# Designed miniproteins, single chains, continued (4): the designs that were tried, part 73

Each design is a single chain, and the fold is of that chain. pLDDT is the mean over its residues in the fold that is shown.

## One batch from the design tools (miniprotein)

Design m14676
Fold by ESMFold2-Fast:
Structure m14676 (fold): chain A 71 residues (1-71)
Amino acid sequence: MREEALEQADRFFEGFAKALKIIEEKYPDIDPLTALRAAASVGAYAARQDRPLSDEEIEKLVKEEIEKLKK
């Protein structure tokens, strides 16, 4: 149980960090709190997967989350 939780946490933080970097590079004018919300949503999605997400998958999720949060 605890080991599985640590693996999920690692996937969360990996997804979060990659998403945040993509947001900083592609959406530099975005509000910082909106950027953090989008990155956290991508991280949470990554934590639910049984494998690491590719950079392309993370970029797609970032785009979808930012589109939602701009509304």
Scores: mean pLDDT 79

Design m14677
Fold by ESMFold2-Fast:
Structure m14677 (fold): chain A 78 residues (1-78)
Amino acid sequence: MKEEAEELEKFADELEKQGNYRLAASYYIDAARLYLELGEVEKAIEFAQKAIDYARKAGDENLVKEAESLLEEAKKRQ
């Protein structure tokens, strides 16, 4: 599971470098969820924030909303 989160993170980073912001945001959301399930709250916050930033660049309001909800959930666990 932790290795799966790390792979999603790497894949999201590669998509970001290619300018595929919507897909990058989606994978950052998936990585943030897995880190949150693992109790790695700081990483979950980091990747939820990246997901918000790239979802905004993509103009995907649904992804922004999803990432913001995930960020709030992660912050509640601090």
Scores: mean pLDDT 83

Design m14678
Fold by ESMFold2-Fast:
Structure m14678 (fold): chain A 72 residues (1-72)
Amino acid sequence: MPPPEEVVEALREARERAEREGDEEVARLLQKAIELLPTGDPRPLLWRARQRAEREGDEEVARTLAAILGLP
């Protein structure tokens, strides 16, 4: 997993993109992951956000989340 500061920045950018695309659920999951990151494991929320981004056709958000999760 990248350093926490890089993860937070990437998640904020992905959230802003999801908001622009009108995907409120992806944006909500990403905000919860950002809030959880200092004290818990955000990976389950990131997996859910990635699956939803793929379903909505937001390939860039899905790619960013895959990279954070260490997926190919």
Scores: mean pLDDT 77

Design m14679
Fold by ESMFold2-Fast:
Structure m14679 (fold): chain A 61 residues (1-61)
Amino acid sequence: SKADLLDSAAVGAATGALSPEEAKRLLIEAGASEEQARTIAEEPTSKEGSEAGRKAGKVVG
């Protein structure tokens, strides 16, 4: 599902398995906004990144 893709991309960004650029592209494909995707990919461990991830996950299912 899109939610699974979003979670995988966010985890990949947080663990360094994905570059921020790759994670951002996957997050956008999963249905995240460009702002949410940027925040999650560039600041995955921040409060802002965590909140953006939750909001995006809820929107995409």
Scores: mean pLDDT 71

Design m14680
Fold by ESMFold2-Fast:
Structure m14680 (fold): chain A 67 residues (1-67)
Amino acid sequence: SEEEVARYRARLAADPDDAEAWYNLGVALFFLGKYEEAAEAFRRALELDPDYEGARWGLEQAEAKLA
């Protein structure tokens, strides 16, 4: 939801090195159909935690929507 996006953006403003928050932001953006922004959030989560399986899967799904 847009409310979830706002909540995670506020959390990331306080702590930008939170891989889980970047992942959750990506999920919320994906369900709003904002696939480009979702992909960016998932990439950010993977930069912080390269073994974040959920973020890797989310990035693949978001990129598939853009192809």
Scores: mean pLDDT 86

Design m14681
Fold by ESMFold2-Fast:
Structure m14681 (fold): chain A 60 residues (1-60)
Amino acid sequence: SEELREKAVKKLLDFVNSNDLFPKISEEQAREIIEELEKLGESVEEFIERIEELKKYLES
C-alpha cells in the first residue's frame, strides 16, 4: 500500500541518517530502495520490522 511504502521510506531515512554506520541518504534515495525491495518481492512490512530490530540492537 502507499501508506505502508511511505512509512517504510520514513523509517529507513530516519534509521540511516540517525547513525554513523551508513552514509547519509535523501528521502528520494530511501524511496528508491523501498521500491527496489518491492520489485524483488520483498515484504515492506517485514522490512520495517527488521529496521526496528536493528534499531533496538544499536540502542543496546
Scores: mean pLDDT 75

Design m14682
Fold by ESMFold2-Fast:
Structure m14682 (fold): chain A 56 residues (1-56)
Amino acid sequence: EAEKLVKEGEKKLKEGDYDGAIALFKQAEALGGKIPADLSAKLTAYMEEKYRAKKA
């Protein structure tokens, strides 16, 4: 379950759907899943960029 959510999150992140990736990673963490630090860092960077762009 958790591994499947991490894989789906990776797919969403690669497609530029960081909102979907965030939701899936949150679910994976809730189930005790491990998210690679590099992947988590990339997600954070994309979130920051996206939310800055959304500020208008």
Scores: mean pLDDT 72

Design m14683
Fold by ESMFold2-Fast:
Structure m14683 (fold): chain A 72 residues (1-72)
Amino acid sequence: EAERVAEEVLEEVRKLSEEEQRRAVEAVRGAARQLEALGQTELAARILAVLAEEKDPAEAVARAARLLVEAQ
């Protein structure tokens, strides 16, 4: 189901403009910082690593969404 959520997020983000996709990446980065503030430092680090490694913003957001669902 984490993979299903990632696929849905990928499809929705790909419908956005390039600027909106970049803004989605920044929203995910903000979420990672909130997780770090809440003591979820390992999860936050994994999300930030995904954002650094994946150059396609839609794929980056989808991979981060998968990590968030798997952590719940």
Scores: mean pLDDT 81

Design m14684
Fold by ESMFold2-Fast:
Structure m14684 (fold): chain A 60 residues (1-60)
Amino acid sequence: EFDTDVEIALLLIKASVAEIAGDYETAAEYYRQLSELARKAGRTDLAEDFEKKAEEYRKK
């Protein structure tokens, strides 16, 4: 859906901003939400990529 695509784009921008700010906890939270939205949109590959990103940042 268009609505979900826009939400994914917005969260991705927020995640990127958190990354450049060094706020890895916030970045992990946004990637977690991105994974859930991607799954809901039927984009399994994208959801798995975001899930890996969230786990990676949570380890930092």
Scores: mean pLDDT 80

Design m14685
Fold by ESMFold2-Fast:
Structure m14685 (fold): chain A 60 residues (1-60)
Amino acid sequence: AEEELYEKAKEGIAKLLAAGMSLDDAKQLVLRELEPEAKKLGLSRERLEEIVERAAKDVA
């Protein structure tokens, strides 16, 4: 579900930020990691980008 992708994105971004990665790099990496799962759920890349961006705003 979209909520599961959102929670995974939040956790991924938070972990990468804690490891010293920039927010932009963390967003790009998480987006790439979640793309196969999003495709299995029938979500577009644009929708996945929206989910990752929302997660980034909620973490930062």
Scores: mean pLDDT 83

Design m14686
Fold by ESMFold2-Fast:
Structure m14686 (fold): chain A 63 residues (1-63)
Amino acid sequence: MKEGFEKNKEKIIEEIKETVRAMVDALERLSADLPADERAQWRATIEENIDKEYEKFKEELKK
């Protein structure tokens, strides 16, 4: 049971990260009219926010 819980925890984190990545990909498609440099900056900002949220969620699961 404890082993299953730990694997389930990692699986949940992975699934959430994949879902967020899919949403970012959709948003990038909607931003296709942006210049390449602005798109790169926008993407970098979103990736940074994803990393921060992922770290925050991971900390919550430690409790």
Scores: mean pLDDT 72

Design m14687
Fold by ESMFold2-Fast:
Structure m14687 (fold): chain A 65 residues (1-65)
Amino acid sequence: TDELADRALEKIAEILDVSKETVEEALRKVIKEDNISPEELIKALVDLFGLSEEEARALVERLLR
């Protein structure tokens, strides 16, 4: 859901001390330029930022729209 995606963006932005817009732009660039699968990105977000799998999945699904 968009609510879970927004929560994920807010949490990452807080950890990195950047704006949510900066996080979203950086993640969209990673998806576009890097040969990373959605499942690999979900796992990386969970492992690096302590997101739930649900929050990470919602964010990645939003980025692919």
Scores: mean pLDDT 81

Design m14688
Fold by ESMFold2-Fast:
Structure m14688 (fold): chain A 73 residues (1-73)
Amino acid sequence: SAEDEEKAKELLQKATVRLVLTSGDIETAEKVGELVRKKGDLVSAAELLLEAAKKHGDEATAKLAEEALRLAK
């Protein structure tokens, strides 16, 4: 639904900001931004964020990315 997509985008934004602040992973943040803004691919954006969060050991960001993935479908 549009509400689920909007919530997924909100969670992706929050997770992306958190990833940058905790790990400095700006490269992943830029790629996530392209997937969301240019391609509208929320699923790939959430999967990329989840992979990066797990790589950096950031459980809180990973949880946000998992929730975004669930809502993005």
Scores: mean pLDDT 85

Design m14689
Fold by ESMFold2-Fast:
Structure m14689 (fold): chain A 64 residues (1-64)
Amino acid sequence: GEKIVKAAEKAKEEGDGTAGVAAAHEGLLHGDRRGAIAGAKAALETPTNDGVRKLAERLLEEAE
């Protein structure tokens, strides 16, 4: 819900790709598809490394 989307927005503002992945994973765990998509997109804008980028792409596919 709202809480996960806000976590994703904060990750994007702070440029924290790892926090974006965490938000995406939490969204998928709770069935919050919108939160999962927001988290994955935040991680893709500021990936910490190639592993984070690949994980974010996978999470985005699962959420879509």
Scores: mean pLDDT 77

Design m14690
Fold by ESMFold2-Fast:
Structure m14690 (fold): chain A 72 residues (1-72)
Amino acid sequence: GKIEELGKEAEKLFKEGKELLENATTLEEILRGIGLILRGIGLGFEAYLLGLKEGKKELGEKALEKAGGKVV
């Protein structure tokens, strides 16, 4: 459903942004990596809020976790 779709896209964007940041050599690459990570976190948060609204809290929480909402 929508929650799972948002979670998958969030995970993809977060991973792509993290990989870009780990290999960044220019300010442009750093900013692009940060942008992807923030977008991924945003979609994960949207999935989390949708999960709360629909009574599917566990699905929303999994989506947010996959988006790397932990500062680690």
Scores: mean pLDDT 77

Design m14691
Fold by ESMFold2-Fast:
Structure m14691 (fold): chain A 64 residues (1-64)
Amino acid sequence: MKLYKATIVGDRPAMTSDGSTLKKGTVLEVTNVEYDEETGLVYFTDVSGKRVVAGAEDVKVEEV
């Protein structure tokens, strides 16, 4: 499965499936990156299996 590095770059926090938030400056390794152009959101899964949602403009995704 392809691995990516996600960096929260916007002031709006990302939300995890367990209700936690990830603030600006958070860097995590993620998989299953999916962009939803209707909502402007990006969905991904962290290495522990938690699903995360963020604004597409609030996160930088790079291949590892």
Scores: mean pLDDT 81

Design m14692
Fold by ESMFold2-Fast:
Structure m14692 (fold): chain A 75 residues (1-75)
Amino acid sequence: SLEQLRQEMLQAAFAGDVEKAVEYTKKYLEAGGDAEELIRELNTVKQTVEASDLPAEEKEKALEAIEAAKKVAEE
Protein backbone atom coordinates (compact mmCIF):
# COMPACT_ATOMS: atom_id res chain seq x y z
CA SER A 1 0.00 0.00 0.00
CA LEU A 2 0.99 3.65 -0.37
CA GLU A 3 0.96 4.06 3.42
CA GLN A 4 3.31 1.08 3.87
CA LEU A 5 5.73 2.38 1.20
CA ARG A 6 5.67 5.85 2.82
CA GLN A 7 6.38 4.36 6.28
CA GLU A 8 9.25 2.23 4.89
CA MET A 9 10.77 5.29 3.19
CA LEU A 10 10.52 7.46 6.32
CA GLN A 11 12.01 4.68 8.48
CA ALA A 12 14.91 4.23 6.02
CA ALA A 13 15.49 8.01 5.85
CA PHE A 14 15.49 8.39 9.64
CA ALA A 15 17.92 5.44 9.93
CA GLY A 16 20.28 7.02 7.37
CA ASP A 17 19.79 4.24 4.81
CA VAL A 18 20.21 6.27 1.61
CA GLU A 19 19.68 3.33 -0.80
CA LYS A 20 16.42 2.18 0.83
CA ALA A 21 15.14 5.75 1.24
CA VAL A 22 15.64 6.36 -2.51
CA GLU A 23 14.19 2.95 -3.50
CA TYR A 24 11.03 3.31 -1.37
CA THR A 25 10.55 6.91 -2.59
CA LYS A 26 10.61 5.64 -6.20
CA LYS A 27 8.15 2.83 -5.35
CA TYR A 28 5.87 5.29 -3.54
CA LEU A 29 5.77 7.64 -6.56
CA GLU A 30 5.32 4.74 -9.04
CA ALA A 31 2.33 3.56 -6.97
CA GLY A 32 0.69 7.00 -7.37
CA GLY A 33 1.93 8.74 -4.22
CA ASP A 34 1.85 12.55 -3.96
CA ALA A 35 5.34 14.04 -4.42
CA GLU A 36 4.38 17.40 -2.85
CA GLU A 37 3.05 15.74 0.32
CA LEU A 38 6.16 13.55 0.51
CA ILE A 39 8.47 16.60 0.21
CA ARG A 40 6.56 18.37 3.02
CA GLU A 41 6.82 15.26 5.23
CA LEU A 42 10.57 14.89 4.50
CA ASN A 43 11.07 18.57 5.46
CA THR A 44 9.29 17.87 8.78
CA VAL A 45 11.49 14.80 9.40
CA LYS A 46 14.59 16.92 8.60
CA GLN A 47 13.58 19.45 11.29
CA THR A 48 12.94 16.60 13.76
CA VAL A 49 16.38 15.06 13.08
CA GLU A 50 18.13 18.45 13.42
CA ALA A 51 16.38 19.10 16.78
CA SER A 52 17.03 15.54 18.10
CA ASP A 53 19.67 14.36 20.58
CA LEU A 54 21.05 11.85 18.06
CA PRO A 55 24.86 11.65 17.73
CA ALA A 56 26.21 14.06 15.06
CA GLU A 57 27.32 11.15 12.82
CA GLU A 58 23.81 9.61 12.86
CA LYS A 59 22.22 13.04 12.18
CA GLU A 60 24.52 13.52 9.17
CA LYS A 61 23.56 10.11 7.69
CA ALA A 62 19.84 10.72 8.27
CA LEU A 63 19.99 14.18 6.66
CA GLU A 64 21.85 12.69 3.68
CA ALA A 65 19.12 10.05 3.21
CA ILE A 66 16.38 12.69 3.55
CA GLU A 67 18.02 14.92 0.89
CA ALA A 68 18.43 11.95 -1.48
CA ALA A 69 14.73 11.03 -1.09
CA LYS A 70 13.71 14.68 -1.64
CA LYS A 71 15.71 14.85 -4.89
CA VAL A 72 13.83 11.81 -6.23
CA ALA A 73 10.46 13.38 -5.25
CA GLU A 74 11.42 16.75 -6.84
CA GLU A 75 11.87 15.13 -10.28
Scores: mean pLDDT 84

Design m14693
Fold by ESMFold2-Fast:
Parts: C-alpha cells; sequence; structure tokens
Structure m14693 (fold): chain A 59 residues (1-59)
C-alpha cells in the first residue's frame, strides 16, 4: 500500500526541488536518498518535493 508519513516539524523550502510542509501535514513517501532526504507528495496539495527525513515520522 501507500507509505505515509506525518510532518513532525515545520519545513520551509529553500530550493525549487524542496517542498514546504507544516507540522501535522501528511505525505506519501515516494523515495529516499543516501543523504537522508525523502521525496514526498503532500496529501493536502498534491505537490511533490524533497524534505529532510528528520522532519517526518512514518505512519
Amino acid sequence: GMEKARVVKDFIARRPDELTLKKGDEVEVLGRDSQGNWLVRSLKTGEEGTVPGEVLELL
């Protein structure tokens, strides 16, 4: 099934490939890199981008 995570800390995108997320938002996890960044899709907006894995908690 869909792998979901919850945002545990606000994150503000600083690059075009990053996604701004607020604490409490839920995302679908699409991938993870070797540097600890996760490619996610916001379930609220449908936007995709990378965020640090430390701002997410798997559901």
Scores: mean pLDDT 86

Design m14694
Fold by ESMFold2-Fast:
Structure m14694 (fold): chain A 98 residues (1-98)
Amino acid sequence: SAEELVREAERLLEEARELLREAEELLERKEATILEAIGLALRAIGLEFEAELLIEKAKKAPKSEEVERAIELAEEALELARRALELAKELLKTAKPL
């Protein structure tokens, strides 16, 4: 349903916000391990994939305000996931060796 698309988009947005927060905190502390940086990168890639799939699914649904909202939320989640991936790349450059 359209309501399910909104709930899925809200979940992805919350996960993307949390991931970005974690990436920013690790970068500020300058204490990230290589495994933590890899973990953040993989999570960011996964969220990008899920957000892109949700956007494509929503675009194929009948037009409604809920569907438009789901697309907007998923697009925001995608942008935040991309930002988290860029921070994860910076962490990989400065990460402590194993």
Scores: mean pLDDT 86

Design m14695
Fold by ESMFold2-Fast:
Structure m14695 (fold): chain A 55 residues (1-55)
Amino acid sequence: SAAERRREEERRRRIEEEARRLAEGFLGGLGMEVTERHIEAFRELVEWIESRLKP
């Protein structure tokens, strides 16, 4: 449904935003440069974690 697609798009945005935040915080703490590849890796990690927390 349209509502379901809207919720999935919102979820994707939140995951990407969280991944970017985590990559910048974590890699920044390690003194490493944040690249798009790193953000993508963290996005996959966040998605994996979120999928495990669903009831």
Scores: mean pLDDT 78

Design m14696
Fold by ESMFold2-Fast:
Structure m14696 (fold): chain A 62 residues (1-62)
Amino acid sequence: SLAEEGRRLAEEGIRLAEEGRLEEGDRVAMKGVILLQEAGEDEEALRYGREHREVVERVLAE
């Protein structure tokens, strides 16, 4: 389903960002968030978007 694909991509994007692969992580996480929004999972999409942003901010603060 779109929601399942969106979750997988959002989680993968966050994982990539944690590894310092920020550009790839941003691209993958954004696709995941868009798919979650398309599936009507707006609250979940916002939560993953915030989580990804927090990870990026932490990595950049290193």
Scores: mean pLDDT 87

Design m14697
Fold by ESMFold2-Fast:
Structure m14697 (fold): chain A 103 residues (1-103)
Amino acid sequence: ELQIPDPQGTNDEEAEKLLKEGNEAFKNGDYEEAALKYRKVLFLSSNDELKAKALEGLAKIHEKNGNYEEAAKLYELAGKLYEKLKNLEEAAKAYEKAAKLKQ
């Protein structure tokens, strides 16, 4: 895919780096650092795929903390973004996770 450098490209590059750092923090059990990184992705990025992945990361953190209602809401938001992207498999997975947490 041909990419033309612009100001938005710099923000999306930083958002991708933050998403990776958030995922690494989550794997290490540093959920506060992971949440901070995911929130920064949502603030900086206009990319719906990066936003959906950050929302899933936040949902997993809320799930680990026992905040199932908030986790379900975040999974539903991620699912809506995946639907917008026509990524129906990831949308279905996100909605399934949300539904299970509402039980």
Scores: mean pLDDT 83

Design m14698
Fold by ESMFold2-Fast:
Structure m14698 (fold): chain A 68 residues (1-68)
Amino acid sequence: SMEELKEIAKKLEEELRKIAPDQKVTVSIDANGVLKVRIEGPALTDEQRKKVFEVVKKAVEEIDKVLE
């Protein structure tokens, strides 16, 4: 449902803001489950990039489960 997709987007946005607090973070998921993540600011550290990858991967898996 769109409500479940919105919850996933909100949780991902909150987690990304914790990982990269000095960045502008926007997360959206459309009705087809297309995830768009934008992080704007100075270059991320390797540790931040790894954490971003891990939380985004988890969010994609949760989106796929909602769309099944």
Scores: mean pLDDT 83

Design m14699
Fold by ESMFold2-Fast:
Structure m14699 (fold): chain A 65 residues (1-65)
Amino acid sequence: SKEEIIERAKKILEEAEADPRVSPEDQTLIKKMVEDAIKLVEEGKYDQAEAVIRAAESLLKRARA
């Protein structure tokens, strides 16, 4: 649902901002991706929003490695 995608996006940003292993540059990029995904959800573009969320999750995983 729309609410589930938004909550997932917020959780990713929360985890990125709370983790000192995530560089300021990666935190800024993840924040932009989360904002873009929320905007896509509001526009009804759920498939595109999911793609952006998956990219943000991948970036967060790599940033924490």
Scores: mean pLDDT 85

Design m14700
Fold by ESMFold2-Fast:
Structure m14700 (fold): chain A 67 residues (1-67)
Amino acid sequence: HMLSEEELEKAIALVALATYRAAARSQGNEEMAKVADEGIDKVLQAKSAEEIRKIFEETLKKMEELE
């Protein structure tokens, strides 16, 4: 079984965002947890690797602005 570019990008983004969400929740950073959760929802709905990369980068930028 070979992962498509979309499947690979989606897996990477979801693991990364879920990790950020878990860390944010453990530290009581509700705003960062919310941003990560919204990013996860958008990644799950994305239909292309390009769209997934764009959502991931935009989500990371939003999280950077919170700290």
Scores: mean pLDDT 83

Design m14701
Fold by ESMFold2-Fast:
Structure m14701 (fold): chain A 95 residues (1-95)
Amino acid sequence: SEILEEVRRLLEEARRAIRAGDLETALRLLEKAIDLIEEAIKRGEDKKEILRLLEELLRLGMELLRAIPDDDRELILRAIGLILRIIGLELDVEL
């Protein structure tokens, strides 16, 4: 799947951005990845591969949230919103 391959590329770029301390770029990449996963679900792509990518996306989202400075309220709220979207999609795909 070309769409799921693009998700994998975005997750790898996000991981690098987190390690570099570029947290806003990392968040944008993860937000783009979840949008593509939502499209992949709508297109009937492989459920097992989607769940694996959602698990990786959740792990990176949690790592991002932990790295955000306590005073960056806007970035914290965006990261929490992303994590909630990921959890919601995991439940929808599993049920």
Scores: mean pLDDT 89

Design m14702
Fold by ESMFold2-Fast:
Structure m14702 (fold): chain A 68 residues (1-68)
Amino acid sequence: GAAERAALEARLAALEREIAELERELERLKKELETDQSIELINRYIALSLRLIGLRFEAERLRAQLAA
């Protein structure tokens, strides 16, 4: 019903905010990597990139549920 749809929309909005925050952090880290290519920064970039992929997958799943 409408309440379940509203809950899914709220969850999607929260995920989209997390995705936007993470994309901003990755862009900052990418700029830092232009001057400092330490293994610690590279590993952080990889870890955050993988997390972003997972969050995008979950957001697409929720969008599919809302479209049904």
Scores: mean pLDDT 87

Design m14703
Fold by ESMFold2-Fast:
Structure m14703 (fold): chain A 69 residues (1-69)
Amino acid sequence: EVVDLITEGLRAANRGDLEKAIELFEKAAKLASPETQADIYRRIAELYREMGDTEKAEEYQKKADELAK
């Protein structure tokens, strides 16, 4: 389920497994409805921000903003 993928993604990020975290969140977004995709993209942006990747955080924030229209 989408929520399970999000939880695993957060755990992977906390362990420093960034590749796994990104993969899980991308997978969750692809399987989710447009409304849920916006929330997931915001989550991805927050993760990148916490990791110090501001460029990626900005890209995903833009994707979330577009879907949240």
Scores: mean pLDDT 78

Design m14704
Fold by ESMFold2-Fast:
Structure m14704 (fold): chain A 82 residues (1-82)
Amino acid sequence: MYAGVGIRLKVEPGKEKEAKEIVESLKEMEGVVDISSVADVKENTVYTAVIAEDAEAAEKVVEAIREKVKEAKEIEATIVPL
């Protein structure tokens, strides 16, 4: 059963491009099936969604984003069953 991962990152001013590139790199992880377009919004927030092949792959995506963007002001990553 597939799992979705909704990701929201609020970062320091000037770090939006770096955060966006990190998020986009998640598509290269094992078990990632698809990734939606990454969008920058006003006030330094990056949003995306990832489709993982199962809940275990989704959990690995959440761990990867937490490890790569530890200096973000806010990190929210939510796993939803599909």
Scores: mean pLDDT 74

Design m14705
Fold by ESMFold2-Fast:
Structure m14705 (fold): chain A 79 residues (1-79)
Amino acid sequence: SELRERVRELLRELDRLTEEEKEVEEEYKKNPSKELLEKMMEIGVEEVKLAVELTVLTRELGARSPEERQALLAEIEAE
C-alpha cells in the first residue's frame, strides 16, 4: 500500500528528528543558550507537523481512535 509506504517514510523522519532533539537537548544541558532553545522549538514544530500528517494517513488507513492509530503504527513499524 502506498499509504503504508508514506507512513513508514514519516516514521523514519520522526525518528531522525527525535534523535536530533535529543542531541540538542544534551547540548542545551551542557551550555544553555537562547539559540539552542529556539532550535529545540523548531524541531518540536516539525515533529508536530509529522504527527498531524501521520494522524491523517492512519485515518485514511481506517484508524478511527488514538488506540487504533497506535496499533496500526506499531504494525507498520514491525513490517
Scores: mean pLDDT 86

Design m14706
Fold by ESMFold2-Fast:
Structure m14706 (fold): chain A 80 residues (1-80)
Amino acid sequence: MAAAAERAAEAAVKQSREASKTPEGIEKIEEAIEEAEQALKELDKIAAEHPELDKEALKEALERALEELKEIKREAEERR
């Protein structure tokens, strides 16, 4: 199911919100953003290997997670 990758993205966002309370956590948020961007870049390959996955739903979930991670990072950096 696309749900596994969606849950991984959601878990990263949840952990990032908690991590954003520390400077070290902000660096981990940057890494999570890069990982989500990599997943989006490889989405075509993932969908080809797992045709049962809804590629559009997975793409939307990853894009939403990326936007949330970027907002969390932006808010944390604005209060540096």
Scores: mean pLDDT 71

Design m14707
Fold by ESMFold2-Fast:
Structure m14707 (fold): chain A 61 residues (1-61)
Amino acid sequence: GQESGRTNALAILGEARRLGIEGEARERIEKLAQEASNTKDPEEAKKKVEEAARELREAAG
């Protein structure tokens, strides 16, 4: 829906918690997810979600 950026950010945060990602990597993911949730620009939100997803993949792999 209209809240897709926030929904995607919450999904990434949930996955980081499920995988037990902590420390600096967790802080980076949380910051990017927060920035995605706070922006009114859909393009910026998408970029922040993609950056958070990349950080999640690197921390998980």
Scores: mean pLDDT 78

Design m14708
Fold by ESMFold2-Fast:
Structure m14708 (fold): chain A 82 residues (1-82)
Amino acid sequence: GEEERRRERERRRRYVSLITALGILYSAITFLSPEEEKEKLVKEGTEAVKEALAGASIEEIEKKIEEAEKRLERLVEERERE
């Protein structure tokens, strides 16, 4: 039904967002310094995971994940540029 398809699509998007947020969290914990930026990314990723589980707006979750991903990428590149 129409409701079932909408719910399925939303659930799938939340699942993808959750997995992406967990990946960012894992990467931040495993690869990043300085410690202060790592803590900030972990906090942001944890918040995104909580929001995905709590049924917050998918658009807000996706935006937070994109911001965290870009920050993670920048910090990883900075670490590689020794």
Scores: mean pLDDT 70

Design m14709
Fold by ESMFold2-Fast:
Structure m14709 (fold): chain A 70 residues (1-70)
Amino acid sequence: MEEGKKLEEKGRKAYEEGNIDEAVKLFQESAEKFLKEAIDYAEKGDSQKALELIEEAKRAKKKVEELKKE
């Protein structure tokens, strides 16, 4: 229910404010929410939407990896 996108937006804002630790935390939570949403859509038979949410989760995890290197 778009919770993953809201957390990703909060993560981006935290990063823009220079709060890297908070941004990492928010992107990690975003990835978890996208995965939960993907499971919900897969259970409803919407495999295409589930795959899109898995890709969003992968992007959020990649952002976490990049931020941890800084």
Scores: mean pLDDT 81

Design m14710
Fold by ESMFold2-Fast:
Structure m14710 (fold): chain A 64 residues (1-64)
Amino acid sequence: VSTPTPEQLLEGTRDLLEEARAKGLPQEVLDKYEKQAEEAAKKGDTEKILEISRELVEETKKTQ
């Protein structure tokens, strides 16, 4: 099993953004996380992408 690439992690984050949108997270918050994840992916910062994904999941839970 190979470690995910920054691009693969970014795709995972985009899937989480779609779920968060469906669960009622505001567009402004979604845009913020998407921008941060794209910037982290440009830098190859896999740890930052994972952090952003975790924060997105927690925000989605709070919205319910």
Scores: mean pLDDT 80

Design m14711
Fold by ESMFold2-Fast:
Structure m14711 (fold): chain A 60 residues (1-60)
Amino acid sequence: MERLRERLKELEERLKDPNADLLELEIEVGVLALEAAVKKLYELHPELRELEEKIRKKKE
C-alpha cells in the first residue's frame, strides 16, 4: 500500500510537467491500478495463489 502511494505521488508530480508524455502516464496509471486490483483479489481469495503455483509447477 505505501509503495502504491509513493508511485501515485511521483505520477502526480510528472503530470505537472508541461512536456510530460501523457500516454506513458496513462499506461503507468493503468498498470498500477491493475497491480492494486490483483493484489486485493489475492488477499481476498488466497486460493488463487495456490492454483497459480500449481500451474507454474506443472509447466516446469
Scores: mean pLDDT 75

Design m14712
Fold by ESMFold2-Fast:
Structure m14712 (fold): chain A 66 residues (1-66)
Amino acid sequence: MTLRVTNKGDVTHQIGLVLRLIGDERFEVELVGEDTLLITSKGSEEYARALKEELQADPRFEVEEL
């Protein structure tokens, strides 16, 4: 499962998410723009689903499932 995440907040909020995910072997993170990340789950889709729900609850992020 791949998520497109667009940051609508400041750069500090985006940096925090990137640092969290780079340290997590369950996810692959690709920066495709200044404010846009592609996040791909490695292995269980349950982790991607939980991350999607978490990020969608934050109004500073726009999340799309690809």
Scores: mean pLDDT 79

Design m14713
Fold by ESMFold2-Fast:
Structure m14713 (fold): chain A 80 residues (1-80)
Amino acid sequence: SKDNMRRQVQGMIGVVNRDIRTAKQINADSSTIQQFINSQQIYNDVLQNIDSLTRDQIVDRVQVARSLRSRGMDGINRQR
């Protein structure tokens, strides 16, 4: 159901917000921070439009956001 998708997206927004704080605290490269910001923007856009998006559209956008977050994590791991 979309209620389950909404809860998952809300949870991921919380995770990415913590990732942004952590990246800033360790003075990560601007490109690494930008990956997390881009991920956050996609999750926020999905949440704002969740009732008008199809399930497949939500899944596709979430996959893009997850890939961006993964690139941010890789950036942190390479720097530290």
Scores: mean pLDDT 88

Design m14714
Fold by ESMFold2-Fast:
Structure m14714 (fold): chain A 75 residues (1-75)
Amino acid sequence: AFAEKLAEELRELGEKAGLDPETIEELAELIRNSKDKKYAELALEYFRKALEALEDHEKATEYFERARELAKKGE
């Protein structure tokens, strides 16, 4: 299923970036529960943007929140 594949990709990216396991699992679960492939893919894309912006806490937080919104919108 697309959602499981995207959730696995998020876990791999988050672990490689050194995020805490709790944050990784929260976001992975949101993507896994998504029913819309477009929103799940957009959520993962914003997650990648957050990882690239980790040194800018304000920008990273904005991208993480956008990823959460998009994943939930896919429900």
Scores: mean pLDDT 81

